# Designed miniproteins, single chains, continued (4): the designs that were tried, part 3

Each design is a single chain, and the fold is of that chain. pLDDT is the mean over its residues in the fold that is shown.

## One batch from the design tools (miniprotein)

Design m12076
Fold by ESMFold2-Fast:
Structure m12076 (fold): chain A 89 residues (1-89)
Amino acid sequence: ATSETKTLKVAANSKKVAIFDLPAGTYKVTVTNTGTATVTVSVSTDKSSASITVAAGSTGTLTLEGSGKLTVTVTASGASTVKVTVTRL
């Protein structure tokens, strides 16, 4: 499987955007929050969108279909470090 990982450091009451470029198909998005505050992660492609809330110290997963580009937006209520891994299934 093809995968890409990015680590995002997000300030309190702010957001960060990451762009992933992978071959077209079905993607598994794994989000690990190693910060002390809850984050909301929104993922969009040309075919679908989904969001998940990931508590401090927790991992969340999403599955989406797309044609290659994923936009991941991480919104944090407090300063957070978030590891996002996108794997093409």
Scores: mean pLDDT 82

Design m12077
Fold by ESMFold2-Fast:
Structure m12077 (fold): chain A 110 residues (1-110)
Amino acid sequence: MIVLTQSPSSLTAKEGEKVTINFTASEDVGNHVAWYKQKEGEPFQLLIQNASTLAPGVSSRFSGSGSGTNYTLTISEVQLEDTAVYYGVSLKPGHMPTFGQGTTLTVEKS
C-alpha cells in the first residue's frame, strides 16, 4: 500500500505570494501523480496530471514538479479563490488510487 505524506498540513498566504505544497510517497510512483483542489460544497477539481501537466481550463498560476517519491505543487500569485484543500494523489498502475491527507490553504487579502 502506497502512503502519501503532505507538507505542510495547513498554511496561510497573502494575495500575490507564491505557495508550495509537497508530498513524499512511501515508494516510487513515477509520473503517475495528480493534484486536486477541493472547496467546501464543490466537487474535486483536477489541477495537474502526469506530475507536471496542467489540466484543461486550469490557471497557469498552478504548476507541478517532482519525480520518484517527492512531488511539489506550486501556486504563483495566489488569489482569494485559491482558499481550498489541496490533495496529492498517486495513480500508480497496479495500485489503488491513494490520496495524501490534504493541505489546507487559507489566502488572506494583502
Scores: mean pLDDT 87

Design m12078
Fold by ESMFold2-Fast:
Parts: C-alpha cells; structure tokens; sequence
Structure m12078 (fold): chain A 74 residues (1-74)
C-alpha cells in the first residue's frame, strides 16, 4: 500500500478525532477506497496502542501522532 505522507497524516488526525470518523468518511476525505481506509485505520490503531503502551499510557498528543505517522509509513 503506497499512500502519501499527507494522506497518512490526515488519516491519523481523523482516527484520533472526536467524534470518531467511519471508514467510509476517512475513505472519502483521503480519496481512497473504503478497503484501503479500513486497513490504514487498523494499522494506525495498532501503532498507537503499541506506542502508548511503551510510553506508559499518556493520552495521544501531537508527538505520539507524529510517531504513529512515521511507523505507518515505514
């Protein structure tokens, strides 16, 4: 899966938004298929949970979102 850095950044912001966005809304915002948006959201969630666990459960701040973006693009 090849997504631009800006698309991944937008997906991270949407995944951490309140209220949460549906996979369809994320797909529409990024201009990708629902399947691609669903897979990306899943990857973002996995990376976020791992990083929060490693950091001792701070709330997702801008630095953690940045790290999630880097992890998902790798």
Amino acid sequence: MRLSREQIREAVDLAFSRPPKSHREIAEALGVSVGTASRLARRIEEAALRLMFERGLDEADEALKQEVREEVTA
Scores: mean pLDDT 72

Design m12079
Fold by ESMFold2-Fast:
Structure m12079 (fold): chain A 78 residues (1-78)
Amino acid sequence: MTPQQREAARVAMELLEEAGLEGIRREDLIRKVAEATGLSPSAASRVVDRLVEEGLVAAERRGDEEILRLAVLEREAA
């Protein structure tokens, strides 16, 4: 990852930690990360996808929306 993408990953993880078990909608997380880092929504989306692929973030579908949570919180809560 570039330094900006690493910063975006850190911001995403901090936002997910603050949200806890309730999580954050994928679109809301992408928007907040893009706003905090200056990345485009597409670049922020790729960072989020990478965190899911690495197993750091868990994704759950709720209707037509996707909710993201820290995988560590799910492991500790389960």
Scores: mean pLDDT 77

Design m12081
Fold by ESMFold2-Fast:
Structure m12081 (fold): chain A 121 residues (1-121)
Amino acid sequence: DAAKAQEYQDLYLEILSKASTREEILKAAEELKKKGVSSRELALAQLALAYGAETLEEIEERLEHLIRLLAKAIKSGEEAIKRLYRALGLEYDPNMSTEEIVRILAREYFLPESALREALK
């Protein structure tokens, strides 16, 4: 458990060692996905480092909480989505579909699209 939490922290530190901008970090994450790293593993890696998590259970609880918060923001409508996009440095497009918003947020937070989509039900 502690060893797995450290593996996740090391995975995200490896990404940060090769990327200086958010765009480069996202690109590095996409390259890891091509090599078989799942979106879930990348999300756990980011949260492990961000919160200094000591156990896998703590990281997974934080992942579930993040998914619920993002789903709530999407369900809350345009103003909540605009605030979230502003925080991420993204340009809000009012013509964007819910599926496109799910894809963008899943990418920005390294989440599996399926998990965010399920939380919207």
Scores: mean pLDDT 78

Design m12082
Fold by ESMFold2-Fast:
Structure m12082 (fold): chain A 84 residues (1-84)
Amino acid sequence: APSLLEGIGLVLRAMGLLVEAGLAARAGDVERAAEAAEEAVEYAREALTNPEVREAAERVLEKAERALEAARAGDAEAAAEAAA
């Protein structure tokens, strides 16, 4: 199983990418917001394989998926709100 430290690292990376997606969305850059949110989804999904960080990973994943959906729809405001 992945170590707790590896799981924490993945969650922190996903959270950082969510912040990046939110900042891009607030700037009106839905393409960058989508790219950052998509990468956040990937890291959060990897973190889900670690039961010790599963709850944190699930919360980050839900936000990242909603931010990605909104950004892909061209809704910068909804993407920024989802990433917060």
Scores: mean pLDDT 86

Design m12083
Fold by ESMFold2-Fast:
Structure m12083 (fold): chain A 55 residues (1-55)
Amino acid sequence: SPVDALQAQIDELSLRLQALLDRLRAAPESERPAIQAEIDRVVAELQELVAQLQA
């Protein structure tokens, strides 16, 4: 179903977010802005998918 497909995408992005947070914690200062920008992008994508799921 469309709902199952959205939930699968949310689950995949949630795992990606966890991996990015782990990378940010271990990253040198010079790499942190790039990782933070990717985190911000993943969070925005999650917000859009959650909004679609609630519609």
Scores: mean pLDDT 87

Design m12084
Fold by ESMFold2-Fast:
Structure m12084 (fold): chain A 55 residues (1-55)
Amino acid sequence: GNALALTAYGEALRAGLSEEAAREIAEAVDKNPDNAKLASEKAREILLKEGVEPG
């Protein structure tokens, strides 16, 4: 498995996101492991959708 995707999944859960949202972030990282900006933007969108303010 992709270690970066696994890390992103864990960080999303720690931030209080749902398992579904955490999987979406992990999948974005897995598809684009060299594009940290895309992963961060996707995480921010999911945080806002879940009602959590990005830190």
Scores: mean pLDDT 68

Design m12085
Fold by ESMFold2-Fast:
Structure m12085 (fold): chain A 88 residues (1-88)
Amino acid sequence: DERWLELARQLLEGVKYLIDTVLNSKELTELQRKLLELSKETAEKLLKEAKERLAKAEEVTEEQLELLKEAEEALKKAKEALEELEKK
């Protein structure tokens, strides 16, 4: 569904924006930590939904594969940022 792909891409852009904003702030507050946690959770949910849609699809499109890749990269960045905060 093209409508789902567009919505998922917009959610991913929002997640990327939140991660970038937090990382560029230099000093991390409790609010910034919560924004990273929200970004991770949103990326995990998008990745799960994308994988479930691919598993049920009779045909796999390049757009679906690209969304999966972008969701995995966003999740990785959010996890790495949270792990770095935990080590401090």
Scores: mean pLDDT 75

Design m12086
Fold by ESMFold2-Fast:
Structure m12086 (fold): chain A 60 residues (1-60)
Amino acid sequence: SERDEILREVAEKLREIGDALQTLLTGQKLIRQGKASGDAELLAKGEALVEEGRKKLGGK
């Protein structure tokens, strides 16, 4: 039904948003840890995750 199709699409979009937010949060945590420890690889990984999360949310 039309309602079931709309609910499925909404649920899928909410999952995408949730995944993007989790990726962003993890990236921010890694950036903080990398800056605190001076770990350039950890900082780069965190920055990549933040970029991925922002792109999924419609950012740069």
Scores: mean pLDDT 83

Design m12087
Fold by ESMFold2-Fast:
Structure m12087 (fold): chain A 55 residues (1-55)
Amino acid sequence: AEEYRRLARELQARGDFETALAALEMAEGIEEGKELPPEVRERLERLIADARARL
């Protein structure tokens, strides 16, 4: 969860607001213990993976 929040802050600093929001949604889902729909989770994971590859 904290890793995703750090990633979100770095992405916001770089102007990648869409992926930053995706990272925050993933962190909040984990912290609250709620299950995201599979389609949403796959999209968020893909965006985060792409962002990590670019950082």
Scores: mean pLDDT 72

Design m12088
Fold by ESMFold2-Fast:
Parts: C-alpha cells; sequence; structure tokens
Structure m12088 (fold): chain A 59 residues (1-59)
C-alpha cells in the first residue's frame, strides 16, 4: 500500500502510486487527501494546498 511507502520516507514513489490511482478514479477524495499529506511532508506546500482543495471539493 502507498501508506507503507510513506512510513519508509519514499515520498516520490508514494506520489506516483497516488497519481496512478487518480488516473483510474479522478474523484478519489482519499487519494487527493493523501497526496496533500505527502506534498506537505516534502515541503511542496503549493501542491499540498491544491491536493487538499481538490479532496475538500469531493467531500
Amino acid sequence: KAEELLKQGKYEEAVKVFEERLKENPNDARAHALLAVVYSLMGKYDEAVQAAKRARELL
């Protein structure tokens, strides 16, 4: 699971897993929310805000 990559600090690989999930289901609010967390942990705050906003729109 992508959450396991986060525990290992493999943030770039986790981003790729969530991006593939979003290609299959663009309205996966959880995948957008987890991308926001990953981007925040990477210091990519603009990307984190956009992902969080998208997750919020789907809730």
Scores: mean pLDDT 79

Design m12089
Fold by ESMFold2-Fast:
Structure m12089 (fold): chain A 66 residues (1-66)
Amino acid sequence: MGKEIFDALYKIGSLRTQKNYEGAIKEAEKAIEKLKEKLKEDPDNQALKRTLEILERVKEELKKKM
């Protein structure tokens, strides 16, 4: 996994701690969009698939808190 993915998860966690759920969701959506583009170019990349699944789950959890 690239550093960018860890940075995105860290930022989402920080925003969630601040109760900025809307901001956290927007950051998750941006990361998901970038990962989907990368996965379109490399559809067999297991690391990208797993990270996308994690971010989708995080986004759903954030929506439940709004």
Scores: mean pLDDT 78

Design m12090
Fold by ESMFold2-Fast:
Structure m12090 (fold): chain A 70 residues (1-70)
Amino acid sequence: MEEARELAERAKELARKGAEAVSQQDFKTAAELYREAARLYQKAAELGLPGAEEQARRAERTAENLAKLA
């Protein structure tokens, strides 16, 4: 349970850095950061953290949209 929460917290930090990259118009870096966040949320979901699967899907969609702008 603690491992899943740590993964989700790291994913939140990566998503925050991704948003900062978007504000700098660095869409390639932003896409990579959101993709990594999605990967960590997916691992948290596999460990049974509620809501993490939806957060992983949102982060992956954001990464795909940003990659189109890069």
Scores: mean pLDDT 85

Design m12091
Fold by ESMFold2-Fast:
Structure m12091 (fold): chain A 75 residues (1-75)
Amino acid sequence: KEELEKKLKELEERGAKIVEELVAAGQTREAAAFAREMSKLLDEARKYLKEGNFELAREKLEKAQKLIDEAEAAL
């Protein structure tokens, strides 16, 4: 639904910003690993949204949010 689509876009934008901040902090390996895992979770969320599986889509978005929170705490 629209709520999940908005959250997906928000997490894409926040993820990109975190990658930039990690690179600026000299954590290039961490930035690459974070970007890969975020991309996987967001791609899975898009797939489940397309399938109408909102429960699994929400779960993937929640995992992506947790990765962002953990990365922000590490900066």
Scores: mean pLDDT 83

Design m12092
Fold by ESMFold2-Fast:
Structure m12092 (fold): chain A 95 residues (1-95)
Amino acid sequence: MEEEAIKKGLELLKEGARAFYEGDYEKAIEYFRKAIEALPKDHPLRRDALFNLGLAEFKAGKYEEAAKAFQEALELDPNDVVARENLELAKAKAA
């Protein structure tokens, strides 16, 4: 069960990254949200999904949502300097 969830999450992360690269941030948001839903709560890929969701939401101008996603990613990895920096930038843009 868990291996199937991880495989699905990884495929959704790859589709989200493709959409992001193509500049389709709304489609990227959809895929990254689906990846988060598919991945187990404590899986390392969940942090990557949350961080990438934050990046896509930021690019779409959804700064409050981006800040929340970066905060959740940072809770999974408190030492992620890049997530912290993006969180502060998203908070500044949301204000």
Scores: mean pLDDT 86

Design m12093
Fold by ESMFold2-Fast:
Structure m12093 (fold): chain A 66 residues (1-66)
Amino acid sequence: NAMALAQQVGAATAAHLRRLAAEGWDKDFLRSVVRTVAVHLRDRGVPDEQVAAMEAALTAEIDAAL
């Protein structure tokens, strides 16, 4: 289930980003992590719409909350 995979990976990535931000990593590095995860999801056949939704949500969290 591509949607379930994208949601699970998105949630795990969000937790990882919060930890990295707490450790002092800058927002450009956090954004690079999101881009890397997006590439891997696309390589695994997750539809672009689902990957884009994950990227948008994680990027919004980086910009507003981290």
Scores: mean pLDDT 83

Design m12094
Fold by ESMFold2-Fast:
Structure m12094 (fold): chain A 58 residues (1-58)
Amino acid sequence: MTLQDVKEKLKNKQRVLQSEVNRADPEASRYLMELLKKGKLVKKEDPETGEVYYELVE
């Protein structure tokens, strides 16, 4: 996925899956790491499926 795809998903409060991040462009991965470092993004696990995902902090 591209940086634009990641930004669109986060803007729409959609989850960005770890599997999607693993296939993401380097720019997209770097953007997510920057947001995590700034405390604007959190890494979570879906309690039903165990799937790891990222979402924006409220």
Scores: mean pLDDT 79

Design m12095
Fold by ESMFold2-Fast:
Structure m12095 (fold): chain A 115 residues (1-115)
Amino acid sequence: LTVEELRAQAEQHLELAREYARRLGEILGEAVGEEIGREFLERVLRELDAMRAATSYEEAREYARRARRLLDEAVDLVIKEGTDEQAGRATLEAGSAKSHLADALLYHQQAVALE
């Protein structure tokens, strides 16, 4: 893969991570309130945008770590305050978001290594 192709793969996975984070935010809003769901989504999207703008692998990894922490905190809150059905959905959406975030980080690392 070229640097351009690796960057395109990273962008695609980052966009998928955003979509799954948005779905998790909706479930969180259902369980504990729309304001909390919105604040969660805003915070996750800021970390993902920072990861996209990162000029080094170590910076990108740190922003990815912060995004994962926010995803895990949202799931824990849904497990505590929501229904079993909401907790199950939140776990699946967060799992998908984290998977795509890991792939985005991997492709970003590979692109930086070729520069």
Scores: mean pLDDT 88

Design m12096
Fold by ESMFold2-Fast:
Structure m12096 (fold): chain A 98 residues (1-98)
Amino acid sequence: GHMALREEVERLLEEIEEIVRRIEEIAEEIKKKFPGDKEKEKEAKEIVLRAEITLGLALIAAGVGELTGDYEFALEQARRALEEMRELLKEAEELLKK
């Protein structure tokens, strides 16, 4: 039912927010590991910005679900956002290793 879809969207959004926090932590680690490296700082900031935009779009889709009662679109967007977030986390981790 639509309540089960809403709960799944909320669960996915919580997981997405946890990954965003981890990406932000890694970006701070990159800044500390490579002090004065403007290119690394720029790349880290771009990953954080992409993560924030991805979360924002998933939150907008969840808001549409709340207004319409149709959570199918919100669920699909949350799933795509989670996949993108996992790739962004991997990109941040690889940038920290370089």
Scores: mean pLDDT 88

Design m12097
Fold by ESMFold2-Fast:
Structure m12097 (fold): chain A 85 residues (1-85)
Amino acid sequence: SRAAEEEARRLEEEAERRVEELLRRTEELNARSNELDAEALASDPEKRRELLLESADLGMKAVAHAVEAVAIRNEAARRVAELRS
């Protein structure tokens, strides 16, 4: 029905906005992680360890956001499919 298609569109739009925010955060975290990795290469051994640990933490946060984005897309796809069935 038209009402089901309008609901499907709203769900897709909401999911898209959430995914876009999470992917933007993922990109920012990855960029910062790469900057820390580059700084670590130019640093003394003590500072290098701290920078690499910070980089690894940012990388883990980026992966968590990317996984959440995939979960949001999959859930929205399932709900949209149910509305169109």
Scores: mean pLDDT 89

Design m12098
Fold by ESMFold2-Fast:
Structure m12098 (fold): chain A 95 residues (1-95)
Amino acid sequence: MSKEELELEIEVSLAMMSLAVNKIALKNLLSKEKPDKEELEELKESLEETKKRLEELLKRAESLPESPEIKEMIEALREAIEEAEELIKEIEEKL
């Protein structure tokens, strides 16, 4: 693993963790009979920032030489971006 690949792996892990935290927060909010609109709007903004970061990381991963590890990272990033988009849409339906 190159220094550039290691730095990218760390940043990807942090972004994935942010997505996981936001997903848990949304599940908690949606478990309420009437979710707080302000909290949903704040969570949507957080998810939009996380999605933007994941898209930037995907672009960086795609610029690196092809390896099995980079291919796996690209696929994981694509799935994470799709999940973030789905979560944002779910919030929009509740607003």
Scores: mean pLDDT 85

Design m12099
Fold by ESMFold2-Fast:
Structure m12099 (fold): chain A 57 residues (1-57)
Amino acid sequence: SAYEQQQIEKLLAQLRAAGDDELIELLKSMVEQGVSYEEIQERIEKELLARIRKERG
């Protein structure tokens, strides 16, 4: 859907701005493997949250 595509583009833009090549490659790999957009969003958000938690304690 247009909404799913917009969310993926938003995530990609955020990762690019952060310079997070590892998560960019993960996102691209999941898209190529046919993983659902919902699952891709959940995985990337979980990884970003884990990074924030590691830095804050």
Scores: mean pLDDT 77

Design m12100
Fold by ESMFold2-Fast:
Structure m12100 (fold): chain A 64 residues (1-64)
Amino acid sequence: SKVEKLKEILDDDWITPYEAAKKVKELGLKLEEVEDLILEYMNSSDPITRNRAIAVYKALGGKL
């Protein structure tokens, strides 16, 4: 599913925040469908995971 692909992007330690943002735009997801999931990753104790999640959030139209 597209949600499974989003989780793969959010968990991928081998990609930059920029690359994660590019990949997530290709999925055609609306922020409203996945916002809670992205917010969970944005609350991660790992700064690398948080920065990736923030990039994904902004790519889907999220405002901080």
Scores: mean pLDDT 85

Design m12101
Fold by ESMFold2-Fast:
Structure m12101 (fold): chain A 74 residues (1-74)
Amino acid sequence: MSKNDIEAETLLSFGNALMSIAKKLEDKEEAIELLKKAIELYEKAVELSEDPELRKIAEENVERAKEELKKLEE
C-alpha cells in the first residue's frame, strides 16, 4: 500500500467518524456542517487513492454522504 493510499484510508476513517457523529446530533445545522466536512474528506481520499478499489469505495462514500446531506437540507 502506498503512502497516498494510507492517507486516503485515514481520511475515509475520519469521514466515517464525522458521518456517525452527524447522525447523533439534534442540531440540523451542526449535522449539515459535519456532513459537508465528511464529503470534503471523502473527495480528498478519492484524489489521493492510487488503488482503484479504494478510490471506488471513496467515491461511493461521497455519494452516500451527499444523499444524507440532501435529506437534512430538505
Scores: mean pLDDT 85

Design m12102
Fold by ESMFold2-Fast:
Structure m12102 (fold): chain A 70 residues (1-70)
Amino acid sequence: KVEELVEEAVRYAEEGNIEKAVELFKEALIEAGLSEEDAKILADSIREGLKNGMSAEELKENMLDFIKGL
């Protein structure tokens, strides 16, 4: 379930749908055991990264690293 949400988030980021990607990643973090507050903070960080031109591939690596650390 968490892996499926991460894969969907990456796919939407690759398509340029930042808002959907951020929302799906937030859901993945909550499913992985993070509080809604912590998931929101990380989602805001991801939005910032995408605004700064971070590639979907770099974002995928960062997302997987975060989930792996949970």
Scores: mean pLDDT 77

Design m12103
Fold by ESMFold2-Fast:
Structure m12103 (fold): chain A 56 residues (1-56)
Amino acid sequence: LEEEIRRLAEELGTSVEDLRTVVAAFPDRELAVQFLVSQGADRETAERLVELLRRE
């Protein structure tokens, strides 16, 4: 779980802490997904990241 989050953060050129901050800043799950897509993630990857970070 944490290894997947870390790998995806590295692929996006960001840190796990930055991803946690993004998810925390957006109370709406779909807004967090849209933000990650705007940063270069595909939608499926963004949805998975938000799910993993919110369930953590």
Scores: mean pLDDT 72

Design m12104
Fold by ESMFold2-Fast:
Structure m12104 (fold): chain A 91 residues (1-91)
Amino acid sequence: GEKEELLKEAEELLEEAKEKLKEGKYEEAIELAMKAAMLALQASEDPLKAIGLLLRMIGLEIDLELGLISKEEAAKEAIELAEEMLELAKK
């Protein structure tokens, strides 16, 4: 179904994000992790927890734009948020 397709796509994007992080391609890692998180959010059965993670993701993007966080740290945090969204969506 749609949920299974969204989860598969999110997992594939998250794996690509982790690979880009290892290569030092932080901007690509952030973009891929954010896409993975959004797909996992769409598959989530708990909208309140999903909203909380989405707000954390928005806060991360704001911190990155304001220069309050490095691109490397932003990429790591984006990957963690995407992993948390996937775990939530699988429940």
Scores: mean pLDDT 82

Design m12105
Fold by ESMFold2-Fast:
Structure m12105 (fold): chain A 66 residues (1-66)
Amino acid sequence: MEAVERALVLMENKIGDPDELIERAAKEEGMTPEEVANRLMEISSNPELREKVREKYKEFVEKAKK
């Protein structure tokens, strides 16, 4: 699920194309794009889980902004 979590934080920070990020996460996790979109919705709908994902990938987002 880490590829889905990375796609979420990149989309929240307006880094990259959302459709391409979903496709990459789907390939990396062995999921369909629809399954990735459903998981993104689950994380976004849970404030505690969303905050934990943001904290986990804080450094990753800073590197991606360069």
Scores: mean pLDDT 81

Design m12106
Fold by ESMFold2-Fast:
Structure m12106 (fold): chain A 57 residues (1-57)
Amino acid sequence: KHLEEGVKLELEGKKKEAAEQYRKALEEDPKNEPAFEKYLELAPNDPELPELQKKFE
């Protein structure tokens, strides 16, 4: 799962790669709240983030 890969990359200090995995996790599963929260922390100004959040609802 992209979420798990993102967490692993973040723990290794690869925050940019982790953010990409979190974004992919949201594309795959928009209801993945942990991925959304982690992506928001790493890329708060990404314009894709608001659209992904609206897919939850």
Scores: mean pLDDT 71

Design m12107
Fold by ESMFold2-Fast:
Structure m12107 (fold): chain A 90 residues (1-90)
Amino acid sequence: SPERERILAELEERVREIVPEYAEEIIEKVREIFESEDDPTLLTQKIADVFDEAVAELAKTHSPEEVAAIRGRLEEAIAETHRRLRALAA
């Protein structure tokens, strides 16, 4: 659906803003999840797993404060994506 494509595009832009260093790798995985999963809860859980992997890599080279800030912004992006996808499913 055009709205589902908009949700994906806005999530992609947020990922580029929050984690520019790993954005394209994350976006590739997020696109695959959107193509393979129709359930909003399972879709956002799979995206959360991708984000957790990226945050674990960032924790090796970034301060705990920087990592916490990035995690928080990614969690907000997931929550917004879940809300929008659930609204489309209703």
Scores: mean pLDDT 88

Design m12108
Fold by ESMFold2-Fast:
Structure m12108 (fold): chain A 93 residues (1-93)
Amino acid sequence: PRFPTPEELEKATKLLNEGILENARNRAFTPEGLALAASFKSSEEAVERARESNDIGVWEASVYFLVEQGDEEAVKEVLEIRNEKIEKLRNTK
């Protein structure tokens, strides 16, 4: 399972239908996104890259990699990081 709780599964399905994972897949199929996804060696590295970056393409590549790894906790963590950083980007720049 991608997400462990029924509520998170419902939320994840809605996010998938809204294109978050489809966007990550499209990014991973671009030269830039594919290179980023291919550079990840572990879930820990993908999460850290998302934490350090303010680029949406990096967050999408991290989510794509983590979904392929089946790491539901790490996917949730990256989505939370993305949400917080989007708010920060809107307010700071």
Scores: mean pLDDT 64

Design m12109
Fold by ESMFold2-Fast:
Structure m12109 (fold): chain A 70 residues (1-70)
Amino acid sequence: SEEILKEAEELKKKGLEAAKAGDFATVKEYSDKLDELRKEAEKKGDLELAKKIEEMINELQKEGVRAALK
């Protein structure tokens, strides 16, 4: 769904901003919300979208770790 994709992209953007600000509690919150959207995409049979959201979660977690090390 285009709506799920737009919501996921917005959550990723906000999560990355939180990671750069060192707000790891907010990073965790947005990562969890992204995982909920991934599950919704899987439920709808949109496996391509689910994979894309999984990649967004991995990117957000990687940036969170990277920011913590700097």
Scores: mean pLDDT 82

Design m12110
Fold by ESMFold2-Fast:
Formats: sequence, structure tokens, C-alpha cells
Structure m12110 (fold): chain A 60 residues (1-60)
Amino acid sequence: SLEEEARKLVEQVLEAIKAGDMEKAKELADKYHELVSKLPLEKAEKLKEEAIKGMDEVEE
């Protein structure tokens, strides 16, 4: 499903950030944004909240 693909992209973005590959992280984030734009607003907001939480964990 699109939700599963979006979550997989979030995981890949976080892995790229941990590896220090910010260019790849940005490319993957753009793909994530495009996928999220195809989802209903409520699901898109939930995925954004999960992504923000994941980024918070990476910074710690």
C-alpha cells in the first residue's frame, strides 16, 4: 500500500541521515512527500507525525 511505501521511505531517509548522506536523504524525502500528497489528509498527517518522531530519535 502507499502507506507501507511511505513508511519504508521514512526508514530509508533516517538511514541516509545516520550515514551522513544528506543528498540521498533529501531525494528520499522528496519521494516521501510526493507519496504523502496522494494519501488522504488524515493519513498524511499521521505519517508526518511518525516521521518527525523518527527524526527526533536520530538527533538523540
Scores: mean pLDDT 74

Design m12111
Fold by ESMFold2-Fast:
Structure m12111 (fold): chain A 80 residues (1-80)
Amino acid sequence: SEIEKKIKELSKKAAEAVLAGDYRTAGEYFLEIGKLYEEKGDYVNAIRAYRLAARYFEKAGDTEGANKARQLAEEVEKKK
């Protein structure tokens, strides 16, 4: 599906951002990946993506972004 294709493209961009040390951008990509997995009903991968987003936001010093990503993961956990 188009959603699956977009997840693959964003995952590649996230990996490139991590390699470049751009952790904030990596966090933003993983946040978007999590939302796409939620749209598919793939809650396990949505939670993983949101947790990765939180981790990279923390590495970037973005405490607010990290907290938001953790909240999104927790909300998805309540659905399974």
Scores: mean pLDDT 89

Design m12112
Fold by ESMFold2-Fast:
Structure m12112 (fold): chain A 76 residues (1-76)
Amino acid sequence: SLEEALRYAQKALEAARQGNPDEAKEYTRKASLAAGASPDQAELYANATRLFAKQGRADLAYNVALKAVEDGLLQA
């Protein structure tokens, strides 16, 4: 559901803020899949979130997670 996808995106933000890029990646993947994206698309967004989280750019990591949700919904 959209609500579940947005909750996962929020957890990706929290993980990024805590300096955990691998957890931010995993929550972005879950957000993307919950929105209806393919596994390949979910992995693409998850990897982008991890890169921004590794750089301490939590807001950009969150923007990627939200974009993953948006694009997943458009594919459903």
Scores: mean pLDDT 88

